# Designed miniproteins, single chains, part 63

Each design is a single chain, and the fold is of that chain. pLDDT is the mean over its residues in the fold that is shown.

## One batch from the design tools (miniprotein)

Design m2320
Fold by ESMFold2-Fast:
Structure m2320 (fold): chain A 62 residues (1-62)
Amino acid sequence: SETERRLAELRRRLQREMQELQDRYDKAVAQGNDEEAKRIVREMQELAERYRREVEELRREG
């Protein structure tokens, strides 16, 4: 279904964006940049929450 295809696309986008944030986090930690690391954790939490809401909205359409 279209909903299933859109959910799969959202999942793939989440995985890619989380991987990019994880890479940035690892670099910040390696550099001892605690403030940047904390900022990235906040971005990860926001991304996860946005994904959750988008999934819920798509489920309402199906």
Scores: mean pLDDT 85

Design m2321
Fold by ESMFold2-Fast:
Structure m2321 (fold): chain A 93 residues (1-93)
Amino acid sequence: EVVFPAPKARSVKKGEEIVFEATTPKHLRTSLSAQAIADGKVVQGLPITSVERQGDKVIARLSADAVKPEVDQIQVVATTFGGPSHTWTVTVE
């Protein structure tokens, strides 16, 4: 089963790290991407700092470092090839 739990933090300050966790069976390919949003528009792509698989868990880390002043949200999208996708939204303080 694919499960996308909410991140522990609902908001992040600039320069802090966010951790995202998903449960996806290892026979399913899951990709993660992150984007910075301002006024409903993508203004910056954000690199995923690390991605680790522990059995059926996928753990991704993302830094809010160097986020532009106008950014009000960070959006992380998990897409499972041939399966469900999910979007986490975290507020930038």
Scores: mean pLDDT 70

Design m2322
Fold by ESMFold2-Fast:
Structure m2322 (fold): chain A 80 residues (1-80)
Amino acid sequence: AAPQVTRVDPPVAKVGEPITVSWRPGAGEVTIEVLKDGKVVQKITTTADSATITPPEPGLYKVVVTQPGQAPSEAEFRVE
């Protein structure tokens, strides 16, 4: 099954505050891309069903969870 983002916590964070992204089904290797202004600013590859991201600067971000052969899943969060 395709990975689906189920939670971004918190959806509004402060610089230096960790944000946890969770997805399902949580099986197999996924790539998490963190985008700001349409550019990839962070990329993580993991077999976990969650990852912690600490964005370096304020702004509106998008997280994209992808797996080869599956539809991508997206969510937004903001850093103050």
Scores: mean pLDDT 80

Design m2323
Fold by ESMFold2-Fast:
Structure m2323 (fold): chain A 82 residues (1-82)
Amino acid sequence: SELEEQIAALERLTALYVRAAELAGDAEAAEEIRRLGEELIEALRAGDWEAAERAARRLQELVDALVAEHPEAFAAALAEAR
């Protein structure tokens, strides 16, 4: 169940990033992060490594931009993750 553990971790990370975007007031980023996280999980479940790599790369770019622009929102989301 290594894949199941990886997917559970990705779901938690995606929820954290979505919450950070919401706290930053960026509803568009929140929706795009949610969509990309779902695409990444679906690709991993299907064994589509090319699709997974594309989704992961785009998600990383978006998260990096969010953290750089709104570090306090990310910190607040981490504090809420109880």
Scores: mean pLDDT 86

Design m2324
Fold by ESMFold2-Fast:
Structure m2324 (fold): chain A 64 residues (1-64)
Amino acid sequence: IPDSFITPQEVHDKLKTLSLDPKSEEAVEILKNDLGFSDEEIEKIKAGDPEARKKAVKKILEKS
């Protein structure tokens, strides 16, 4: 997607959906491509690290 523009509300809504199973491949791809997370952050979220997941949520919310 050339634009890759997502509103803060859409980011929050997608993140809430992903929070149910953030380690799924689809969730990881969205976090990386749409929400702009680093590989290290995604790896920690995929592993189920609660602190990394909490930081990711905070980062998205702060971005908005």
Scores: mean pLDDT 59

Design m2325
Fold by ESMFold2-Fast:
Structure m2325 (fold): chain A 69 residues (1-69)
Amino acid sequence: MEDEVIKLSREASAISEQLRSLGDTKSADEVDRMIEEAGRAYMEGDYERALELVKKAVEHGRKSLEKAS
C-alpha cells in the first residue's frame, strides 16, 4: 500500500483538478504549490514536513471547494 504522503498527494491533486474545472484557478494554484513543496520535502527525506504539507493542501482545497460550490 502507498505511503500516506503519496495517498494524500493524489487526493490533493484531484481536489486541485476539480477547482480548475469550476474556474477557481487561484485556489487550484495554491493547492498545486503546496503539493510541489510537499514533494520537495519528500525527496529530501523530510517525511514529517511532507505529510504536514499534503494534509494542509487537502484541507485548504476542501475549504475552497465548499466556497466554489
Scores: mean pLDDT 81

Design m2326
Fold by ESMFold2-Fast:
Structure m2326 (fold): chain A 57 residues (1-57)
Amino acid sequence: GTVHAEATVVVEGTSAEEAAERVRKTLEAAGYTVLEVKAVQRANGSTEVTVVAERPA
């Protein structure tokens, strides 16, 4: 079986690319394969990162 995970994280004080990379690295370290990541920079300078990931069950 496969565990499917979806999460949204808000990151302050960094670029969209850096925020997405940090989230990707965290999930990979936890044994997930990242399938999709979207990062949107907000007007207040924060970045909203939405990620979809899977791991073996």
Scores: mean pLDDT 80

Design m2327
Fold by ESMFold2-Fast:
Structure m2327 (fold): chain A 92 residues (1-92)
Amino acid sequence: ASEIPGAPSLEEVARAAEELVEKAAEAIEKGDISKAAALTTAAALLLAIGGLNEAALEIVRLADEAIEGKISPEEFRERALEIIRRAVEEAE
């Protein structure tokens, strides 16, 4: 149940953020940096709205590293999904 009636649950926020992260990783792999940045920003905003501010900041940092070629798109996807899962588990 949500804390506020009609507000999205943490599970709904996490699911939407995970989908955006996967699409962002695909955009990085295709070299569509503008789309990757937009999708990552959307995922971070959803996490922040859900109260997961630290996870939001970490995902933005990882996306910047992937865009700069410091990590692979696959590594970005795996690490970002782990961050989301960890944040949701800690925010019971």
Scores: mean pLDDT 81

Design m2328
Fold by ESMFold2-Fast:
Structure m2328 (fold): chain A 62 residues (1-62)
Amino acid sequence: DADIARLGELLTQAVEAEKNGDFEKAAELYREAVDLARRLGLPQGTIDELERRYKEAEEKAK
């Protein structure tokens, strides 16, 4: 599924952004991943985990 492949790419790019210290970009990518996961109807636990990673990256970007 193209949407699952896109989710994987967003997560890979978010991890690379974190590795590079680019927490603003990581937060943007995790935000897109959360939105896509919700659209795909993924389990709430998966969405909650992605939201937690988004908030963590956003906090580090401040």
Scores: mean pLDDT 84

Design m2329
Fold by ESMFold2-Fast:
Structure m2329 (fold): chain A 86 residues (1-86)
Amino acid sequence: AEELTKEALAYAERAQKEHPSEHIKKAIANLKQALQSLENNDYITARNSMELAISYLQRYLKEHPENEDAKKALKLAEEALKKLEE
């Protein structure tokens, strides 16, 4: 889950550089919180932060449906969430 979250964060940061938005900024903040929570073995906070990050990435993609970095970030975040659910 940590590695997938780190990759999702990297792609989300690339998306922000291409098309800055409040939604992508909040997605990045929640991915950073999820990663920190995973490093602390706080899986409840990690799941909640990941779900919020996914929600913001989905909102960003409604505004920028062509953004490949944001699509990759969403896919990786969803895969990380599945790993947290076992």
Scores: mean pLDDT 84

Design m2330
Fold by ESMFold2-Fast:
Structure m2330 (fold): chain A 68 residues (1-68)
Amino acid sequence: GEAQREQAVRLLVEEAGLPREVAERIVDGAATLLASGFSREQVVAYLVREGGLPREVAERVVELVEKL
């Protein structure tokens, strides 16, 4: 729900130092990839390699997004 989305956005802002608008795009993009049938591991790898996120942060974001 919205609470999980807000937690994921805040995690990216606070732990990865991203602007809120960029964090929101990353969260929404991760949700779209999961909805499109990509696995958790594939989405985490995408966020690490293309998003430049630390793996621990990417894993926490995907876990929160799975609960949307």
Scores: mean pLDDT 82

Design m2331
Fold by ESMFold2-Fast:
Order: C-alpha cells, then sequence, then structure tokens
Structure m2331 (fold): chain A 61 residues (1-61)
C-alpha cells in the first residue's frame, strides 16, 4: 500500500511528464492538498485523481 511519501513522488512524476497545463495545475493543487491530509485521505484523493487523469486520457484518444 502506498505511503504518503510514495503518493507525493507519484504526483511529482505525473506532473513532470504531463503536457496539458490545465492538468498540471490541477495535479499541483492535488499535491498541495495531499500534504495537509492524513495518509488514508491522501490515498483516497490520489486514487480519485488517477481516475480523473485516466478519463481525460481516454477522452483524448
Amino acid sequence: MLSKEQILAGLDAAIAWETDPALVAELRAVREEIKKLSEEEARKLFLKTLERVSEARAAAS
């Protein structure tokens, strides 16, 4: 299961290779929110964010 540090590292990687500036801004906002949350809530938000990014990529395909 992902630790809070692993979640933040995953978001940093996603931000580093995302080319859509709107998605980059959204991911940065999620990253700042995750820093303030408990590990359990951070995991929930991270999974929800991955679903949203996946949906955006599917729509672009």
Scores: mean pLDDT 77

Design m2332
Fold by ESMFold2-Fast:
Structure m2332 (fold): chain A 75 residues (1-75)
Amino acid sequence: SRFEELMKRIEEAIENGNFDEAKKILDEFVKTGTKEEQRKGMLYLAELYQKYKDDPEKAKRVAELIEYFSELVSK
């Protein structure tokens, strides 16, 4: 449920254009999530990118979030 709650909050932040909030949620997710949950989080972000592919501004911001999350997970 915590995984689901964090994913929902990320999607809500993206819908609201609050990408700084989305990054904060990703920071919390990496600190508290298991390696498997981090992998599932990355897949979820990839799905969001596909959802927003026809919205250039949102697609670009989601791609930036994917890059940010990838950097966090690699540490």
Scores: mean pLDDT 80

Design m2333
Fold by ESMFold2-Fast:
Structure m2333 (fold): chain A 92 residues (1-92)
Amino acid sequence: SEEKKKLILEAEILLGMARIQLAIARMIGPDEELALRAAELALEALELAKKAGDKELAEEALELIEEAAELAPENEKIREILERAKKLLEEL
């Protein structure tokens, strides 16, 4: 229970950071590096959400990764992150 609370808190912090990176990328114009950073942070959050058994947080993380992929559709690393995220969510 206490371990799950820590995982959820860490996931929420990472999602907050990912949202900030994505917001900046949109404000300054589509920035592939910021989009990739957002996807990386959201993937870490999804892994923590999965360990905690929090499907809702995992779904939020996937949504941010999908948004990052839309900002940088040609970025292979973001596409790989999206595929990993989908598999992780299916295991929930």
Scores: mean pLDDT 88

Design m2335
Fold by ESMFold2-Fast:
Structure m2335 (fold): chain A 90 residues (1-90)
Amino acid sequence: SEREERLKALLEEARRKAAAGDLEGAAAALEEAIELEPDDWRLWALLARVYAALGEYEKAIEYLRKAAELSSGELREELEEAAKKLEEEA
């Protein structure tokens, strides 16, 4: 579908920009992807990683917690642990 093609393009753009050091551009592409698929925990987790790399730890923690809420079981526990570790390092 056009939505799936747009999502894939945004994820490829985010990956390319992050690899090039354009972390702000990577975040913008991921934020557009989240508008298309707000319940995909992976998008929130990727956005959290980008904001952590930018040094914006409060946003990174918030987005990791959002990813945890959208997940379950062991994955939720891992995402919650990642958020706690960032709180201790911030």
Scores: mean pLDDT 88

Design m2336
Fold by ESMFold2-Fast:
Structure m2336 (fold): chain A 75 residues (1-75)
Amino acid sequence: SAAARAAERQRRIQARVAQLWDEMLAKINKLMEEKGLSYEEALKELGVTDENREQIARLQAQHAAWKAQQAAAAG
């Protein structure tokens, strides 16, 4: 069904967001260890802005909200 395909697409998007976040954290940790930078300075060095962090947080929040809606719709 179209709903099943949409759900699968959303799961793939969420998995990719999680992967990108893990890759970003690995780069941040490497910069902190190699250059002795703070977390904020490591983010700045990678070109990660507050907007980019907020975008990732928003996507995670949207996923949580979607899960809550699915639970409510099943009740």
Scores: mean pLDDT 72

Design m2337
Fold by ESMFold2-Fast:
Structure m2337 (fold): chain A 59 residues (1-59)
Amino acid sequence: RIEELLKRYEELLKKAKEGDVNALQEMVRIIRELRAAGHLEEAQKLFDEVVEITKKLKK
């Protein structure tokens, strides 16, 4: 199940880099699921990545 979440995250990451805001929202949702499942380090790493993408899209 977690490997499936990570694969879905990678596909969404490609769309988010292209400016898809809906993909960013779904990525945040996956991060929340990882955090709820106790994968705190993985969730934090992915969250930092989403923040960096959001900063690039704002500028």
Scores: mean pLDDT 79

Design m2338
Fold by ESMFold2-Fast:
Structure m2338 (fold): chain A 71 residues (1-71)
Amino acid sequence: SEAERLTERARELMRQGDYEGAAEAAKEALKLDPNHAEAWGLLYAALAHLGKGEEAKEPRAKSVAYQESQL
C-alpha cells in the first residue's frame, strides 16, 4: 500500500540520518493510515532527533498506545 511504501521510505531516511525527510514521509503515511503504529514510531524518533519535543508528544503517545497493545 501507499502508506507502507511511505513508512519504508521513512525507515530508509532514518537510516541515512535524514530526520527531516523521515518525519515528512511518516506524516504522509499517517495521512493515509492514521493507525499505522510503525509510522507513529518513526515520526516520534525523527522529531526527537530534530529536538522537536513538543511536536513529538502526540507521536510518542500514539506509538506507546500501540506498543501497550502488544504486551
Scores: mean pLDDT 81

Design m2339
Fold by ESMFold2-Fast:
Structure m2339 (fold): chain A 65 residues (1-65)
Amino acid sequence: SVASSEEVRKFFEENLEPTKKELEENGTEEERKEAEERLRGEIKKIAEVLGDEELEKELLEKWEK
């Protein structure tokens, strides 16, 4: 079965949010942009599979902050 929206949020907080912070502190602007584009694609795909458009918006806004 696909992960639930709650499991996706937990994965984001535990794995992707720390990666974002590391890229913001130690990565270049180009590396940050590339990582954001890759993550955006994955989030969109997951949200489409789950049928949760609000999850896509929530996670992308959280990454952009």
Scores: mean pLDDT 71

Design m2340
Fold by ESMFold2-Fast:
Structure m2340 (fold): chain A 56 residues (1-56)
Amino acid sequence: MTGAEIAAEIAKKELLENGVSEEEAEKVARQVRDLLEQGKSREAGELVDKAIEKAK
C-alpha cells in the first residue's frame, strides 16, 4: 500500500469511531486518498474534520 492508502484507512477508522456511517466514511476515505496523492494534506485533514463534525 502507498502512504496515501494507509492514511486513508486511518481516516476511515477515525470517521467510524466518531459515528460517521460506513458508506460515508468509505467515500470520505477515497477523497482523502485522492487529495493526499495530489499533495493536498491540509485539505484531506479538513475533509475528515468536517465529516466528523457533521456526524455529531
Scores: mean pLDDT 81

Design m2341
Fold by ESMFold2-Fast:
Structure m2341 (fold): chain A 67 residues (1-67)
Amino acid sequence: MIEEAVESIRAAIEHAKEGNVAGESGHLLVVALIADETGNPLIEEALKALLAGDLEKAEELAEKLEE
């Protein structure tokens, strides 16, 4: 599910940049569910970054998850 987490993190970032709260919240929920299911600390940190509006940090964590 790491690939799905990365895709959802990036989708949340794009919706956040466009001010689409509904689209962003849907992808945030997917990230939160994958964080809960996997216990992956990088996904948890990406969720925190997205919730804080730190889109640059969220993108960095998405790249790190692909390593």
Scores: mean pLDDT 81

Design m2342
Fold by ESMFold2-Fast:
Structure m2342 (fold): chain A 77 residues (1-77)
Amino acid sequence: LSPEQLEAETLRAMADMLEGLGDYLASQGKKDEAKEVYKEAHRLYEEAARLTEGIDPALAEQMRKRAEEVKKKAESL
């Protein structure tokens, strides 16, 4: 596992946790807090995609799709 792959996996795991937190906050009506958390999750997914573009294009594509999903969730609030 390259340092870039390890960093990307760490960022993905953090982004997954933040997306879950954002979903929870949105369900509680805390829209402003949810948007802030989704924005951070989006940033982490995009960084994970960037780190993996040259080494695992399939993973990079998955991360870009997750980033877009989180962005849409934030925009829907």
Scores: mean pLDDT 87

Design m2343
Fold by ESMFold2-Fast:
Structure m2343 (fold): chain A 55 residues (1-55)
Amino acid sequence: SMNEAEVKILDLIDENKDSPIEELLEKVRQLMDELNVPQSVQDKILEDLRKIKEG
């Protein structure tokens, strides 16, 4: 199930909310690699995060 991975990713985002977007994206990508999230899913999540941070 992806649910535990999603929770860990959201926790990482909250802990790093004051970080520059590029640092946040790097940390999220590394966590997703560690959790074995497929690259296509990683790319979609990272793109969604960029759009949220752009406002």
Scores: mean pLDDT 77

Design m2344
Fold by ESMFold2-Fast:
Structure m2344 (fold): chain A 97 residues (1-97)
Amino acid sequence: GRPLSEEEMLELARAYMEELLREGYSLVSATASAVGMMTAAGYLRVAEAILEEARRRGLSEEVAELLRQAMEATAAGDWKKASEYVNKAVLLEKEKL
């Protein structure tokens, strides 16, 4: 079929995040998965929108910054750095609990 629009991809990313949250994943893990998926697919504006929506839902500024760095690393093709930033974000949220 045709490529999906940014609006269609944003709805898909939102649905994916809500499914992960229903399955018991944390907001950090659900956000990292949705942002990573959109970034890898080349939908950087959708990834940014999802990250900002997660911030409004209670994602901390420090975690949001780590996920932004993971997004930049993914866009640059550096999956190892992206993984390191995601791991730091997950550990930081565990330390708050």
Scores: mean pLDDT 84

Design m2345
Fold by ESMFold2-Fast:
Structure m2345 (fold): chain A 55 residues (1-55)
Amino acid sequence: KIEEEAKKGLDEHFEKAIQRLKELGAPDEVIERAKQLYEENREEYLKKAVENMKK
């Protein structure tokens, strides 16, 4: 329930961040690194998002 909302919000936030990086003219290397970092830390990001929504 709350985890599903947090996951959706996290994914939307990440998509907006990637779009912003592209608009700023970030090279593909930066985009790829951001994606890798997100995947590596997704569980941690989700945990933090859930805790923030809990408040």
Scores: mean pLDDT 75

Design m2346
Fold by ESMFold2-Fast:
Structure m2346 (fold): chain A 65 residues (1-65)
Amino acid sequence: VSPSPELKAAIRKALAELFPEGATAREVAEHYGVSVATASRGLRLLEREGVVERGADGRYFAVPL
């Protein structure tokens, strides 16, 4: 199941506002009450869109626009 556009937008906003130091897929999953697989898929789609980046430590953070 693909994450909804609403969930993707919410994840990006949360990374910018609530996780300024970056977040793992598990932390995002716990925040939204979704599975780690769903959070990981959403984060990877946002990474492909260029709106989030994955650090060397596996944490995701919002790209400044």
Scores: mean pLDDT 75

Design m2348
Fold by ESMFold2-Fast:
Structure m2348 (fold): chain A 83 residues (1-83)
Amino acid sequence: MEAIEKAKAALEAGDYEEAARYAEEAIEANKDNPVLQAVALSALAEALGRLGRTEEAEEYRKKAEELAKEAEKSGELEKYLAE
């Protein structure tokens, strides 16, 4: 969670390079949690897009969507999709 929180804080502060780094750390730390990994991939995509790395941003955004969809199919999102 800490790396995801740092990535979001960096995005809010406009530190997109730092946000991308924290998002990458969050992806590695949460490889066993598809929901958190999808959130981290989404944060990375946003940071890369802000840095002008649009092609890479789109690739990571698609990966985030794929993981979110798989988590939904497995029932992992059921706990908070209604929230």
Scores: mean pLDDT 77

Design m2349
Fold by ESMFold2-Fast:
Parts: sequence; structure tokens; C-alpha cells
Structure m2349 (fold): chain A 77 residues (1-77)
Amino acid sequence: SPSVEELLEEAIELVRRGAPREEIVAKLEEIARQLAPTDPKLAALVERVVAGIREQDLSRGEILAALEAIKGMYESL
């Protein structure tokens, strides 16, 4: 299975290239599943981004900023 870091980099790239929202959401849900047993608070932040995407409440820039922040938090674990 790909690492959480690799999945986060893939998710960021999907957002940057304007990939379909369902593709981005599927990648983020995979990240949240991998984080849930070890880092449930970080998993919850990823799930919040998924909710914002599904509700169409987040701009592309806001999604990118949130994912970069989550990546930084993961790298600091």
C-alpha cells in the first residue's frame, strides 16, 4: 500500500491539476482510513476537508492550503 505521505502528495497533485472531486475525495478517504488507527485527530482533519469538498464550501486554494498543513503535521509526527 502507498504511504500516507505518498497519498497526500498524490491528493495535492490531483487538486492542482483540477481532477474530478470524487477522485480527490476517494484519495482523502484512503488517507483518513490509514491515519485513523494511529493518528485519529489528523484523520478527523482529513475527514473535515472531505466534508468541505462534498459541500462545495472550499475553494481550490483552501483545499490546497488544508492538505499542505495536514502534510506538515504528518511529517512532524
Scores: mean pLDDT 87

Design m2350
Fold by ESMFold2-Fast:
Formats: C-alpha cells, structure tokens, sequence
Structure m2350 (fold): chain A 66 residues (1-66)
C-alpha cells in the first residue's frame, strides 16, 4: 500500500521533472513522511531499483494481457 504509493509518485514525478527529482518531493506527492519513505527505501538506489522493477512488471503485465 504505502510502498506502492511511493513508487507511483516517483514514476509520475520522474515523467514530469526527470530523474533529478528529490526524495522529499516524492514523499510529499505520495502523502508520506521522509521517515516512512526511508523505512521502505533506505537509499535513492533502492527507490530507483523499485521503480525500475515496477515499470518492468507493468510492461510484462501489458504483454501478458493480450
């Protein structure tokens, strides 16, 4: 739930502002505290990996949904 909300907010902000968007902006867009964000993603690399995995999973679901 909260993890998915953070990933969704990150994807949207990256599409709008590029990969330079701050973790604070992502937390605010997701409606969570910075502490909550870091409890799910202990680093920017962890968040980036989760976003990439979510996008790959989305593409896979679209391909498999034929």
Amino acid sequence: MTRERIIAAAIELIKEKGPGVSTREIAEAAGVSMGTLYSHFPSRSALAAAVAAAEIRRIGDEIDAE
Scores: mean pLDDT 73

Design m2351
Fold by ESMFold2-Fast:
Order: structure tokens, then sequence, then C-alpha cells
Structure m2351 (fold): chain A 69 residues (1-69)
């Protein structure tokens, strides 16, 4: 599913952010977002799934921008 793909990409980005030494508050924010998305995926509510997908896409963009070296 699209949300599963987003969660997987965010988990990969989270590892890169940790390796890059990004601020702990940012790391914690990304971890909480992943946890929230996993709960939405488990519950299977279609409205919440749509919202989580949109928020996840935005977070992926932010994480990629933070990884500029």
Amino acid sequence: SELERIIEELEELLKKLEEAGVDQSVIDRVRRAIEGMRKVLEEGDPVLLRVAIREGRELIKEAKELLEK
C-alpha cells in the first residue's frame, strides 16, 4: 500500500538522519510520525489513511532537505 511505502521510506530516511547527526528533536519528531502512521495502517480507517499519506509525503520532502551535505 502507499502508506506502507511511505513508512518504509521514512524509516530509511530516519537512519540517514541519525547517521548525519541531525538534532535529536527532529529525530524524535520523525519517529513519532512513523509510530502514528503505523497505528493508522493497523486500524485501516480510509479517511485517516488519506491524511497520513499526505502528511507522510510532506515529511519525506522535509527529511530529504535536511540531508543536504
Scores: mean pLDDT 84

Design m2352
Fold by ESMFold2-Fast:
Structure m2352 (fold): chain A 74 residues (1-74)
Amino acid sequence: ADALVAEAGRLVAQGKPEAALPLYEEALRILEKELGPDHPEVARQLGALANVYLRLGKPEEAKPLLQRASDILS
């Protein structure tokens, strides 16, 4: 997961958020499987994925991810 997150972050920094989406989605899947769906690290990755959707002008896709992250951290 760490390598995928690092590469996705680099793509976002390069102005390629579209290319970062599948990497963050795979990292989220791996973390959910390894740590469980309610782990704080999963919430952090949900936030990162939501940020990419917001950069793409897709707030409707970001909203459920942010809600889930908030629920985990509350």
Scores: mean pLDDT 81

Design m2353
Fold by ESMFold2-Fast:
Structure m2353 (fold): chain A 80 residues (1-80)
Amino acid sequence: SGEATALNNLGNVYLLQGKLEEAEKLYKQALEIAIEIDDRNGEANALNGLGNVYRAQGKLEEAEKAYRQALIIAEGINDR
């Protein structure tokens, strides 16, 4: 779980630095690891991070999709 958390934290730093493509890559890596280890909180955190990247890029449809997926996970609904 620490691996996905560390990648998400690095993604947050790159997002704050305006390194949007690097942040996206780190959040996607965090998401893949969170899914692999069944870390639902890590999955939601990575999806929120991706939503923030897409929002910063003006990709509002992709941002909405990522935020909606994070919301579904946060509601405790495992159906996707």
Scores: mean pLDDT 86

Design m2354
Fold by ESMFold2-Fast:
Parts: structure tokens; sequence; C-alpha cells
Structure m2354 (fold): chain A 91 residues (1-91)
């Protein structure tokens, strides 16, 4: 369920968080938007932030636009910045 995947965004294993973010993006459920925004901004793992940014693009909720613009400009990882750019282009 969406709620189970949202819980998996708090998992100790970054591989579990990354997979959960991808699955939430594929489901397109707007209940995932705020949890994905938090993870895209705060996760310690670059691949998890990248997956969350891409998931926000897949869901296509315009509420993600401000955070994706900030990530594109300010994230420490070039790959995460690229994911935010791709996500913005989809919204």
Amino acid sequence: SVDDLIKQLDDKDPKVRRKAAGQLGAMGDKRAVDPLIKIAKTDKNDDVRSAAAMALGMIGDKRAIPVLKKIKKTDKSPSVKKSAKIALDRI
C-alpha cells in the first residue's frame, strides 16, 4: 500500500528507501508528495534524494516545483541536481 511505502522511506537501509521512493512515484498517489519532498531535501544518501526528486516528477504534483527548483540550484550532488531538472521538465 501507499502507507507501507511511505513507512519504508524511514527505513535504515538506503536501498529500501530508494526502492520505496521509486514505487511511490510509479503509483502516482499524491499522499506521497509531502513525504517525498522531505526525503528529497534531507536524506543523507544521494541516490535516495535523486529517487525522491524523480518520484515527485512522476507524480506531477505542482506543489513539488519550489523544492525541485531549490534542489536543482543547491544540492551537493550533480546527479541529484540532474534528477531535479528532469523532474521539473515532467511537471
Scores: mean pLDDT 89

Design m2355
Fold by ESMFold2-Fast:
Structure m2355 (fold): chain A 90 residues (1-90)
Amino acid sequence: MNYTLVLAVRFTRDEDGRDFARWSWTVFNDDGTLVDSGSGTVPARVGDTLTFTRTIDGKTYTLSVTLTGVGEVSLKTIENGTTTSSTFPL
């Protein structure tokens, strides 16, 4: 692949008991230059799947994260054709 994409999602609960997915993504090209990024917060619940699709230089990248527990951080990376995912408590 010509690009590395990293998606991070933090599943949190606020002081009012509302659950949110806080997400960020970054895209780097083959020389390590940042070519795209974004972040946001969306109301979410356990079992929700967040899907992010980006088309860069005619190639489409899709990363999906399923929210399994409040207080978890999920990381998903596409690099050199390999998708890696991990979920851990913060």
Scores: mean pLDDT 78

Design m2356
Fold by ESMFold2-Fast:
Structure m2356 (fold): chain A 64 residues (1-64)
Amino acid sequence: SKNPEAQELLEREVETTMELLKKIVELRFRKDLSEEERKELEEEIRELAEESQRLAAELQEVLA
């Protein structure tokens, strides 16, 4: 059955997207971040964005 597989992927995508948005908001609205902290957040954002794209592709395959 595809429903439980799709649900698991959806839950992971929601979690990944929420973490991604949280870090983007932090990077954008935190004015008092050190340059080092800013670079670390940018790297984490890139990794989460890549994971989100991967999960979205898997979801599309399962839902097709």
Scores: mean pLDDT 82

Design m2357
Fold by ESMFold2-Fast:
Structure m2357 (fold): chain A 88 residues (1-88)
Amino acid sequence: MPELSPEEQEKVVEMVKELFSKHSEEEILEEIREALKENNVPEEMGEQILSLARQIYEAVKNNESPEKITELVLQLQQLVQEVTKRLE
């Protein structure tokens, strides 16, 4: 997509792979839940963020294409931005 170059997509995929190689799915989801709670994120939006995080983890484990992983990460980023705007 025009917002991310192929080099940027590769960096995103590598960062996500590093994160998931160092932490279990449960550890990542627990960390996200704590962050959502500390920032008073509405439960409905929090569940959407957790669902996307789980999808990204599964995509990495299943060796999905860099494009697929990047699409999921962009969806997560957009959702986080939307939540941040509503909490301002």
Scores: mean pLDDT 77

